# Ledger of designs, part 63: designed miniproteins, single chains

Each design is a single chain, and the fold is of that chain. pLDDT is the mean over its residues in the fold that is shown.

## One batch from the design tools (miniprotein)

Design m2305
Fold by ESMFold2-Fast:
Structure m2305 (fold): chain A 87 residues (1-87)
Amino acid sequence: MALEKTVELLKKEGIPDEVIDEAVAFAQRLRDSGVKLTDEELAELVAQIALARYAARKGMTDEEIANAIKRGKELAQKAVEEVKKEL
């Protein structure tokens, strides 16, 4: 699953489990509130939130946090591509 693979890649990047769990919970609450997210969009949102929050916790600048969000999108896209190769 795209989300499961994205979570594995986030753990390999050294993102704490608590940060990942909070990002997943937030994205699930958005879906439950009626926001239509595909599995790929859900994975991308989780990766972006997790990397941005971790960068903020480390005291990074707004520009570095923005770069972390971009990296989150790229990481989730890589996870989606890896899942598609296993089909």
Scores: mean pLDDT 81

Design m2306
Fold by ESMFold2-Fast:
Structure m2306 (fold): chain A 57 residues (1-57)
Amino acid sequence: MSDEQASAINRAAREALDTPDPEEARRIVREGLLAAGVPEDAAERAARDVALHVASQ
């Protein structure tokens, strides 16, 4: 996994934390990771994890 992909996941997570809506956070992370070339299954799992974190606050 490249440092470019790691940077993309960090940026997507920060953008997701800017919204209190877990559904929007999930969309932001998923779209950001897919745009960076992360596989769909990995992108969806990361998006779900971030959304759960936002929902739990």
Scores: mean pLDDT 75

Design m2308
Fold by ESMFold2-Fast:
Structure m2308 (fold): chain A 69 residues (1-69)
Amino acid sequence: AVPTRRVAVELKTPDGKTATVEVERGDSPAGREAFAGELGAKAMALVKKEWPEFIQKQLDEAEAIHKAR
């Protein structure tokens, strides 16, 4: 088994506060890639859960740019 450690990562939230997420970090190259992917997924899930209006605004702006040529 590849050894992993659970690390707490502090993220700045859209309201200017800090939120902490725990992610498993491995010492292997595959563990580092998994860490980056899981950190991104957990950060996105947190923002979607706590600030859905912020995510919706970002999606609406991106879609408007895509439709505007």
Scores: mean pLDDT 67

Design m2309
Fold by ESMFold2-Fast:
Structure m2309 (fold): chain A 67 residues (1-67)
Amino acid sequence: MDASVEEMKKLLREEIEKLLEQGLLSEEQAQRLLELVDKLSEDEAERKRVLAEIQAILREEHAHLLP
């Protein structure tokens, strides 16, 4: 598959924007996630760490999915 780091960044940004629009993410959480997405690199170790941090933030938000 042609999934590059840039494609991964695009998909993650689109998902973050969608979650923000649906009210599932706060503006501050969305900004933090977008900053983390910008830090994704071709270095596997750094990418893995950043993705784990993104997942941790999304998991925290998912715990408060219902109003």
Scores: mean pLDDT 69

Design m2310
Fold by ESMFold2-Fast:
Structure m2310 (fold): chain A 70 residues (1-70)
Amino acid sequence: DKKKQAEKYYEKGKELYEQGKYEEAAQYYLEAIKLDPNYAEAWENLAKVLEKLGEKEKAEYFRKKAKELK
């Protein structure tokens, strides 16, 4: 079940984000998006992580994608 797997990656990404492990959090959110490209919350949280990492252009792209899915 790809959607359940995406949720698990998303949950782990949130946990890592709360710990300040932004680079790892980004990887987990990216895996969630690969498994479920319509997972708007994963796109939103990846954008937040990318802002924390200073990748503002990438963050804007993922933020726009999240808005298009809602």
Scores: mean pLDDT 85

Design m2311
Fold by ESMFold2-Fast:
Structure m2311 (fold): chain A 60 residues (1-60)
Amino acid sequence: VEEQEINDAMALILAGVAKLLKKKGEYDEAIELLRKAAEIGSPELSKELEEEVEKLEKEK
């Protein structure tokens, strides 16, 4: 198993938790988890997660 595949899976789990926090209005905590996920994930996944962070910061 490639290490990056495991990292991408972990990043997606963190992004899922962040999405739940967003629904509860916990924007700061959601943004922090998305940033953590972006650090772990592949460059493609990281870019998508960073775009989600920008969207959440605008909605805050």
Scores: mean pLDDT 78

Design m2312
Fold by ESMFold2-Fast:
Structure m2312 (fold): chain A 60 residues (1-60)
Amino acid sequence: SLLERAEEYLRKAEEALKKGDAEEAGRYAMQAGVLASAAGDEELLARAQKIGAEARKMGG
C-alpha cells in the first residue's frame, strides 16, 4: 500500500540522518512525502517534511 511504502521511506530517511547522510535522508524523505500526500495522510506528510527540513539543514 502507499502508506506502508511511505513508512518504509520515512524509516530509511531517519536511518540516513543518523548516519549523517543528508542527501540520502532528503531523497527518502521526499519519496515518503510524495506517497503520504497521495495517500492523504497529513500526519505522515508532516513527519516526512520535518525529516526533509532536518536533512537540508545538515547538508546546507
Scores: mean pLDDT 86

Design m2313
Fold by ESMFold2-Fast:
Structure m2313 (fold): chain A 56 residues (1-56)
Amino acid sequence: DEAERRERLRRELERRYASEVTATAIRMIGDNASREELQAELAALDARYEEALAAL
């Protein structure tokens, strides 16, 4: 079933997104990145996540 497969892929993308957000935040905080730099990096992750969802 396409709908069930799409739902499983969506959940996998959500888990990957959450992991990448956490890893990015830890790395950038360690690097003393500014709030603006962190927000820009997170916005880029958000954009990739939305593109991946749209491709399902």
Scores: mean pLDDT 83

Design m2314
Fold by ESMFold2-Fast:
Structure m2314 (fold): chain A 74 residues (1-74)
Amino acid sequence: SMEQLYRDTAVANADALIAQVRAQQAAATDPARKAALAALIAELEALLAELRRATTIAQVNELLRRIGELLRAH
């Protein structure tokens, strides 16, 4: 369905963004920054899990908005 395609595309994009944050966390030398990025990754992974279970375009859009907010704050 169009909803499944939209969700699956959003999941793939979110997964790629989380991989970039993981690379930043691995490269971080400041312990406080490293811990903050690890916490961000945990929050993003929880939202990604919800995104994988989303059944409507409205749910996908709200989860993408929350992911975007977390990424912009960092």
Scores: mean pLDDT 89

Design m2315
Fold by ESMFold2-Fast:
Structure m2315 (fold): chain A 77 residues (1-77)
Amino acid sequence: MKEEELRRLIEKGLEYTRKGDEAAKKGNIKEAIEHYKKAREYFERAAELARELGDDITEAMSRIGKAVSELAIKRLE
């Protein structure tokens, strides 16, 4: 179901954000960037699906996740 898909996309965005944060904390910059790129992709897909479903809160949260991932990538590149 689309609601399960939305939850899965958010879970993956958060998972890759944590992996990116852990890699960055260890100084593993290239690995951190790759994880943040994955997080950005999942949050973008989640925002689009949330918008289709009319889930304004999840759309807003997903857009924030995407923005945080973009800033992390930009800061490390």
Scores: mean pLDDT 88

Design m2316
Fold by ESMFold2-Fast:
Structure m2316 (fold): chain A 65 residues (1-65)
Amino acid sequence: SRIVGDAIRAMALAYEAGVSIDRITLTDDGVHFTIRAETEEQLRRAEEVARRLRELGVDATVERA
C-alpha cells in the first residue's frame, strides 16, 4: 500500500542518516513523519532526510528538542 511504502522509505532514509523518526501521524490524506533532532549535526541530517522525503511526495517535518 502507499502508506506502507512511504513508511519503509522514511525508515530507510532515517536509518542511513542516523536520525530518528519521533512521530507518525495518520491523516485522511496519508501519513506525516516527524523527525527528531537534538544537536546541530542531527538537525542538518534530519532536514536533509525531510527534504528528500518531500521530493518523493512524502510529508515530513523536523522537530528540534
Scores: mean pLDDT 79

Design m2317
Fold by ESMFold2-Fast:
Structure m2317 (fold): chain A 86 residues (1-86)
Amino acid sequence: MDEKELERVVERAIELGEKVAKQTGDENGKISELIKQLRNAKTPEEKLKLARELVMEILNNDKVSREQLIEATAVAIELVGLEFLS
């Protein structure tokens, strides 16, 4: 796995998560908690797992915009690619 590519995809997931939390209100705090955990993750495996969980929470949120759904899908595809190349 390319560490630099992983960090790039993780940063995109965090930026998307922050936008979604702002737009939806993140009423249960799950998106904000996952962002916090992802920022504190130390290993590539933890970063990949938490980024995937964050993207899945976004994809399962009924209040996300069409643009956010498209961006979340793109990040999900990149995360799957990183898992396959490791």
Scores: mean pLDDT 81

Design m2318
Fold by ESMFold2-Fast:
Structure m2318 (fold): chain A 58 residues (1-58)
Amino acid sequence: SSVDPTELELEIEAAMAIMKATVAGNREEMEKSLRKLAEEAEKAGHPELAEELRKAAE
């Protein structure tokens, strides 16, 4: 497969794991983290991932 693993993808996976662990604890921090990762995903050429992350932050 032609997947270019970047630090961004690792951050997304880590953020998802943290989000699940924190699901009701730190919503503000979770939202900020997801939005930041969405911006980084968009800049890295992954607009689809960025949109999913923004949707998750809603």
Scores: mean pLDDT 67

Design m2319
Fold by ESMFold2-Fast:
Structure m2319 (fold): chain A 63 residues (1-63)
Amino acid sequence: MEELKKELEFLEREIEGLRAVRDRLAQSDSPEAKAQMAGVDSRIAELEKERETLKKKIEELEK
C-alpha cells in the first residue's frame, strides 16, 4: 500500500515537471519547440493514464 502511494506521488511530480516544460515551450514560436511540445503532451497523457490506473488500484485496496 505505502509503495503504491509513493509511486503515485512520483508520477504526480513527473507530470507536474512535464507540464512546466510544456508551458515553457508554449512561450516559444520555434518549430522545434512545437515539435517538443507535442512529444511532452503525449508523455503527459501516458503518465496521466498510469496515475489513473494506480489511483484505482489504491482505492480498491482501501476497501
Scores: mean pLDDT 81

Design m2320
Fold by ESMFold2-Fast:
Structure m2320 (fold): chain A 71 residues (1-71)
Amino acid sequence: MEEKLERAAELIRRAAELRLAGGPEEEVRRLLREAAELISETENVPLEEALAGAEAAVEALLRAAANPPLA
């Protein structure tokens, strides 16, 4: 269980790094879909909900990278 979530987190991180680098959106979408499948199976949620969660996680990582916390 934990291993699947760890793999999903790694895929989300790779997708975020690829988006930051201006990489191909097809590969980003593939990584997010794979992460969503793992989350869906592990958390027992619908695939579309898991995919939305994965996209939100990538967006949060991108926001953190673009706007580092200020004092």
Scores: mean pLDDT 78

Design m2321
Fold by ESMFold2-Fast:
Structure m2321 (fold): chain A 55 residues (1-55)
Amino acid sequence: REALIAAIGRLPARQKQILVRIEIMGWSYAETAKALGISVGTVRRLYAEARAAIA
């Protein structure tokens, strides 16, 4: 958990916001997309990139 939080802290701001909302806060892709003003497809792509970066 702590290692995940540290890894998230190193991500670009947008990827960090997406990963925190989905992994830590339990938000859906649709909720995250609405909060950031982007498409669900963009959230899915950035989430996959963020997860790959911290895996």
Scores: mean pLDDT 77

Design m2322
Fold by ESMFold2-Fast:
Parts: structure tokens; sequence; C-alpha cells
Structure m2322 (fold): chain A 67 residues (1-67)
């Protein structure tokens, strides 16, 4: 199965935060949630940015599940 890495780019700084590579839709959702929650907890991104990021990841995961 193709492996994908979750990358979150901070909209203010352009800095990228990465997860380990995953090869399942469930793994992708879990990795994205963990990354977003950690960055919000640290004050590095807003909850609103995290919600937009997770919505995008959910669309990608749904596409991978349909393949």
Amino acid sequence: APRVEVVLRDEKTGKEYRSPAVDTPEGLRAAARALADELVKKGLISPEQAERFLAGVDRVAATLAAL
C-alpha cells in the first residue's frame, strides 16, 4: 500500500510539522489528530487552523478508503 506522511504547515510562519509515514486511512486520521492536538496544546497553531487541517485530512483519508 502507498505510504503517506501527514504534514501540517503553520499558516503564519510557513513552518512544517510532520508525522511518521502511514499506510492506512485510519492511521492517517490518527496521526493527523495527534499532530494537530499537540500543536494546539503547545500554542503553535490555532484551533481553527487545526479544524481546517483535519477536514482536509479526512477528505484524503476518505479518498484512500474508496480506492
Scores: mean pLDDT 79

Design m2323
Fold by ESMFold2-Fast:
Structure m2323 (fold): chain A 93 residues (1-93)
Amino acid sequence: AEEAREHLEKALRSVEAGIEAAKAGDFALAVRAFTEALESAKKAYELQPDPHVKEAIEHLEEAIRAAKAGDAEAAIRHAQLAKESLEKALEKL
């Protein structure tokens, strides 16, 4: 639980950084931050599978796609959904 929690908290911080980067129009930074969040979420899922972590992974993949396309609105929307799913996963730990 503790190792999974640490990875989820790291994912959450990276999602927040990606949202701020996307709001600033820094899509290169947003892609890097969302990718770091995705890797942390995947590590959490490997340690302790959780449906909310899986949802966060799917939304982070969509946020990365949107950021690569320069679509700030879609990137922020998917990242916020990923954040909500990560927060729900943390409540269970």
Scores: mean pLDDT 90

Design m2324
Fold by ESMFold2-Fast:
Structure m2324 (fold): chain A 94 residues (1-94)
Amino acid sequence: MKLPPIPEEVLEAIKEIIKAVDAKDAAAVEEAAKKLVAAARALPAEDRGALEIALALLAMVLGIAKSDPNMTPELEKAIEALEKAVDEIEAILA
């Protein structure tokens, strides 16, 4: 099956999420997650296949965040924001 290119806005939002999770900045994660969901909602139906790749990348980021031995309230809040974004993107694909 032909893989569609990932839209630049989706890729940049994912990069911002990764950076924010690494920095343990819950507010930055929430902001980047909102940008990702907005970009996903703006995609035409024919380009939404790229969101499956975005979901796979978010699952990897969530796995890394949840495995952090120094779990903080800020990181826990960041994980909740990411899980909410995953749910919203899955709803767009349904």
Scores: mean pLDDT 77

Design m2325
Fold by ESMFold2-Fast:
Structure m2325 (fold): chain A 62 residues (1-62)
Amino acid sequence: MLDVDELIEKIEAGEITSVSQVDKLMGPHPGDRNLLHKSIDLLKKNGLPYSKFREVYKEILK
């Protein structure tokens, strides 16, 4: 099971591009999965590059 930081790194590298891939790699952590899903959606909605994912995630987290 990958932790959230490892998942963010893979998303920024373009290895993970969908919420389904997050679910497959992270497992049953609904709070963290929901935040990662929202971060992916917000990133795509605003047309930001994947290299900005960590920044977006931290903004959503608090």
Scores: mean pLDDT 69

Design m2326
Fold by ESMFold2-Fast:
Structure m2326 (fold): chain A 60 residues (1-60)
Amino acid sequence: SDELIEKFVKAAASGDEALLRRLLAEMSEEERRRAVEKAKQALKNDPARVARIEEIYRSV
């Protein structure tokens, strides 16, 4: 759970969208929400990346 969330944040920072989608597929709804929240906080100074993460989350 925590390991998946950490991997998600790192993938989000690197822009690895394929990995983001795969990690979301392995997560529960609660884990997905927590992962997206942490990624948004980590990338708060990059609004374009945050918007893209939200798009990916909505698409799965």
Scores: mean pLDDT 82

Design m2327
Fold by ESMFold2-Fast:
Structure m2327 (fold): chain A 71 residues (1-71)
Amino acid sequence: MSEEERALAREIADTLLKEGVPYIADLFAEKLVEKIKKGEITREQADALIERLFSPEEAEYVRKKVDELLK
């Protein structure tokens, strides 16, 4: 659980550093959706990671973006 979440966060961080920090929220949501669709993480794990890495306002935006991309 937490070890897999840390590995995912590192992978996402590496991607964001290459593509630029201004897109963090959108790129993070896209990567979370990719991992959820592949079965690598659950939605609950994704939500916990969002809460850990973002402010409450940003976390809400990312969650909504994930919901949109999954449906």
Scores: mean pLDDT 73

Design m2328
Fold by ESMFold2-Fast:
Structure m2328 (fold): chain A 61 residues (1-61)
Amino acid sequence: ATEDAAKNILKEKKAYLVKSQEEVDRLKAQGIKNVVIVDDEESLKHAKRALEALGIEVIEL
């Protein structure tokens, strides 16, 4: 199932795709370090470069 595949990818890569700062704050409060913010295409390009430089893998669904 597609849902099971998505869960396995997130667990294996330890990265999360989020659309708002509120989602980032919630994940950080849970101790999750690998979080990607996506609010538009330009923000994604900038964030992806910075996160990859930190060794964080970016996952897009």
Scores: mean pLDDT 55

Design m2329
Fold by ESMFold2-Fast:
Structure m2329 (fold): chain A 59 residues (1-59)
Amino acid sequence: MTEEQIKEFKEAIEKGDYEKAKEIALKSGVDESVVNMLVKEAQEGRISADAAEEALRAI
């Protein structure tokens, strides 16, 4: 993933636009099950936008 894609993903989560965050990650080639898990955890408030960014960088 590019730094721009990671930044857009974090910004979408911070704005509560989980649909856009999922779309960005899927278009970047991230596995759908991983994307669904990260977005769900962020939406439920279990992880911060920073933690979601870190997890996405680890892929």
Scores: mean pLDDT 81

Design m2330
Fold by ESMFold2-Fast:
Structure m2330 (fold): chain A 61 residues (1-61)
Amino acid sequence: APAELAAALLSDDPATRLAAARALAAEADPAVRQAVLDEVAKRAGQDYADDLARYLAAAAA
């Protein structure tokens, strides 16, 4: 669920955040990815969500 993945992306544990970022990058549905980023923006602010989106685009291979 987008809310669960957003919570993992905002975890204090770097390993949890990295695993969640990889899961988000592997998500094939752009609408689901956007819903997760919207939840991150709601919880941590738009700048953080934008930084995460750029990181995911750069890290996707």
Scores: mean pLDDT 76

Design m2331
Fold by ESMFold2-Fast:
Structure m2331 (fold): chain A 55 residues (1-55)
Amino acid sequence: SMREALKARAVETARELVELLKSSNPEDHQKAIELREELERLAKELGLEVYVNLS
């Protein structure tokens, strides 16, 4: 179903975000911000809230 595809995409996005958060590179920080926004978009479509701390 479309919902299952969206959940799978959210999981993949979250995994990539976690890896980027381990990096100290400025480029990876910018990509992490973009992935957080994508994860928030997916969460809204799934009826969920997502909180990510990029500190």
Scores: mean pLDDT 74

Design m2332
Fold by ESMFold2-Fast:
Structure m2332 (fold): chain A 66 residues (1-66)
Amino acid sequence: MIVKIEVEFDDKTNLAELVQFALANGAVYVEIDTQKKLAYVYVPSEKAEQLQRLLNARGYKATIVK
C-alpha cells in the first residue's frame, strides 16, 4: 500500500534536494504543488513513518496523510 506524505516548503527550499532526499529514503514518487507550497511524497506504508521522521529531522514539516 502506498501512502502520501505532505511536506511544506517555502521560497527558500531547494526542491531538487527535497525530491532527491525523499527518493533516496524510500519514496517512489514526488509531486510538487507550487500554488499550495506542498510536496506530495508517495511511499510504501511500511516506510512512511521512517521517511516522515527523516524529513522532520532535516527541518521539513512532513505529515502523513490518511
Scores: mean pLDDT 85

Design m2333
Fold by ESMFold2-Fast:
Structure m2333 (fold): chain A 61 residues (1-61)
Amino acid sequence: MAAREEGERLAARARNDEELLDAAEAFARAGEAKEALRLLGQVTNDALGARAGAVLREAGL
């Protein structure tokens, strides 16, 4: 699936918490909730909590 491939590409080149969230969002849109949660667990910037919550909702959590 193109969305999953996008998530894998973004995760492989992620260098910061914002890029990890972009990858998690792509996995959530692809229905890959487990992969989205794995990437969210690596995000440590508390200022990004609202974006992390949006990704969880997209994943159906």
Scores: mean pLDDT 76

Design m2334
Fold by ESMFold2-Fast:
Structure m2334 (fold): chain A 63 residues (1-63)
Amino acid sequence: GPRPSEEQKEEIREKLIEELEKNKELLKEKENLTDEEIEALKEAIRAGLSAEEIEERLEELRK
């Protein structure tokens, strides 16, 4: 797909952070994540990781 602009990256990050916060309990149940792991993911998103890297980190946390 087309390369996302800085504005689109901002929107993606904000949306992902909001979805993590909104689905915190579901993530803890489905992914067996701790509060610390969810906070680490939010920090990674704020640091500017791509959606692909976030998915890779989620997979690592599921192990």
Scores: mean pLDDT 69

Design m2335
Fold by ESMFold2-Fast:
Structure m2335 (fold): chain A 80 residues (1-80)
Amino acid sequence: MKTLTVVLQNGKKVEVEVEDVSADELLDKILEAIKKVDPEAALLLKDLYEKRREEVGAIVLRYLEANEPLYVEDLAKELS
């Protein structure tokens, strides 16, 4: 079991616990967790994922494997 911590622009944190999952499944879990605390942030992240699906998925998996917190701002910077 691995835990990914996602830090939103407003400083709120969500944690997602996963076992062997695809990038799509991981992102779906992240979106659902964010939607419970900030539905607008979840909608924006979903839009970003739909535009740059493979790149966002790869970044998210990399942070999960490294056991490092993923800041939404850092995700945007890596995609710039």
Scores: mean pLDDT 79

Design m2336
Fold by ESMFold2-Fast:
Structure m2336 (fold): chain A 73 residues (1-73)
Amino acid sequence: MLELTEEERKVAEAARKIYEKYGDLSKVTLDDVAKEAGISRETVEKILEKLGVKSVQELIALYELNERARKEA
């Protein structure tokens, strides 16, 4: 299970909310996630780098996996 910081969790939650609004993972962009989270695009990119993911799509997958691990334990 991956321990996310408050800011990292907020960004991951924003990415999930955008995905739920569009219903299409390929439509989720860095700019949309940054706007939903209320932070800069550069801050989102730095969080992706810190978590070792290459896209907001990978971030959503990582967050879903982490949340499921927490609820299943």
Scores: mean pLDDT 76

Design m2337
Fold by ESMFold2-Fast:
Structure m2337 (fold): chain A 83 residues (1-83)
Amino acid sequence: SLSPEERQRQADEDIRVAEELIKKANEAIEKGDYKTALRYVVAAHVALIAAEYFETDQERIDELRKKVEEASKKVDEAINKAK
């Protein structure tokens, strides 16, 4: 089983990865690259799932989930507007 320190490192890394992917998704939306934005949002959701497995601070996870959901909504709205 993973040590508490290793679990904390993995949680922190997955949270950072998710936040960076959300940032890249928003940048892709600004450029009109909605396909790339969608790929980043999907990857951010995967990173969130991984973070939930390692992170014990529910408030950190709830905040990250809100950010991922907000990014997903922005991508959906941008794609629908681009029809």
Scores: mean pLDDT 83

Design m2338
Fold by ESMFold2-Fast:
Structure m2338 (fold): chain A 62 residues (1-62)
Amino acid sequence: GPLPTDEEIAFHRELAAARGAPLAAGTLSPAEVVREATEWLEKEHGLERKVVDGLPVLVPKP
């Protein structure tokens, strides 16, 4: 698939730096980055990442 958007790359970089838990390499498609970020956030922070109207948002896991 296509490379991640600049927004997805920035999100991944900020998470890796701030949380010390790097996600997969930034060569993934945006959808793959979202999937892996969601799995990581659910495991580490009890959050999940959703795409709503084409925008990524973080929501609490129920």
Scores: mean pLDDT 56

Design m2339
Fold by ESMFold2-Fast:
Structure m2339 (fold): chain A 104 residues (1-104)
Amino acid sequence: DPILQQIREQLDNIETLRRNKSSLSTLKEQLQQLAQLLKQAGLNELADFVNDEIKNTKSLEDVGEILARVTLILSQPTVEQQKAAARQASLSVDERRALAKQLS
């Protein structure tokens, strides 16, 4: 799948830029491109997770944590498990509490 190859290449590109201490603005732009590729692959929950994390990204270490989480989610054996893991990762404690209250 050419889109999955593009996602892998974009992850490697962002990690290379992070190791080279590229500006946070450059890294955020590349993370936005990653989110677009994830959306094109049908991984909307993971794309939303990346976009939400960009808003809270303040350091190169934060970028590294996003990349590690995305890589871990993409390592799940099924697309359904990848979507479930992405949804779980995107929920803050407050958002999880609000969702639980709404569903009860």
Scores: mean pLDDT 79

Design m2340
Fold by ESMFold2-Fast:
Structure m2340 (fold): chain A 71 residues (1-71)
Amino acid sequence: ATIERARRLAEQVVPELRPLGEKAGLTDEQIRRLAEYVAQRLLEEKGPQTTVEDVVREASRELERAIAERQ
């Protein structure tokens, strides 16, 4: 159930992450996989009430971190 829910959330999230994902140098497929990973993590931590907005917010933070300078 969790993997199917995460996949459905990711499909809805990809269009919203595309501009930031492209800036990070990711393909649509890579953005989708990131969204699935974040959705799975949030579903495990927060439970079945995890929303599209929750995934967008968290995945955007992950992409911002990927863009940041490495020390």
Scores: mean pLDDT 79

Design m2341
Fold by ESMFold2-Fast:
Structure m2341 (fold): chain A 103 residues (1-103)
Amino acid sequence: MTLSGPIDPSAAINAWVLEKPGEEPRVIAQINVATGDTVVLPEFRGHLTVSQEGDTLILSGRLPASATGVYRFGSSKSDKLMVGLPASELDSLGPGVEVTGEV
């Protein structure tokens, strides 16, 4: 699976959020715009990778069933580590995309 989000170069962090049914939406992957450093939530390491291609942030891999939900792309003006934090820590969130995890 591959998801693409447009990087906001005015933000410090651009991030992918996963919203599971009945759970609080959480940041699962990010890029630091200044450094290009990427981080993925530990429970999805080995399943998901994050990479930058030009002006887009790409989330790719084979998703476990536990990663089924609505994916949103967002940003923060803060350069702090956002992965694992609630989506409410982000300054903006884009439209949702429904994704079903594979086995």
Scores: mean pLDDT 81

Design m2342
Fold by ESMFold2-Fast:
Structure m2342 (fold): chain A 66 residues (1-66)
Amino acid sequence: MKISEKEFDAEVQIALLLIYSAIAKIAGDTEEAEWLDKKVAEMERLLSQGRYEEAIKLAEEAIKEF
């Protein structure tokens, strides 16, 4: 398997958002979990299109708001 640096960075950001979403769900913060899940779905769409830089920017914006 070959993973580019940008692809790896994007996958790491998705993993972080998924961890935050899981924590929010455990804490009962449903609105925050739903917001994070939407960001993850958008990033996955961008990754499927090879738009790694846009996916990383979206993740950075999401993390910055927390």
Scores: mean pLDDT 78

Design m2343
Fold by ESMFold2-Fast:
Structure m2343 (fold): chain A 60 residues (1-60)
Amino acid sequence: SDEELEELAKKYGLTLEQVKGALTLLQSGFSREEVVQLLMRESGLSREEAEELVDELEKL
């Protein structure tokens, strides 16, 4: 829920809106790799950080 997304936002140095956006893309049928690439490009995350965030979002 929102509390878990807020903790992820703090952990990865993102806004809550950015984390919610990534979750929405995953739920809308975007592939894991597409969301990883978007997080790297738009949010400045490393590949490792983007993959870890996607792993945590998929566990929700």
Scores: mean pLDDT 86

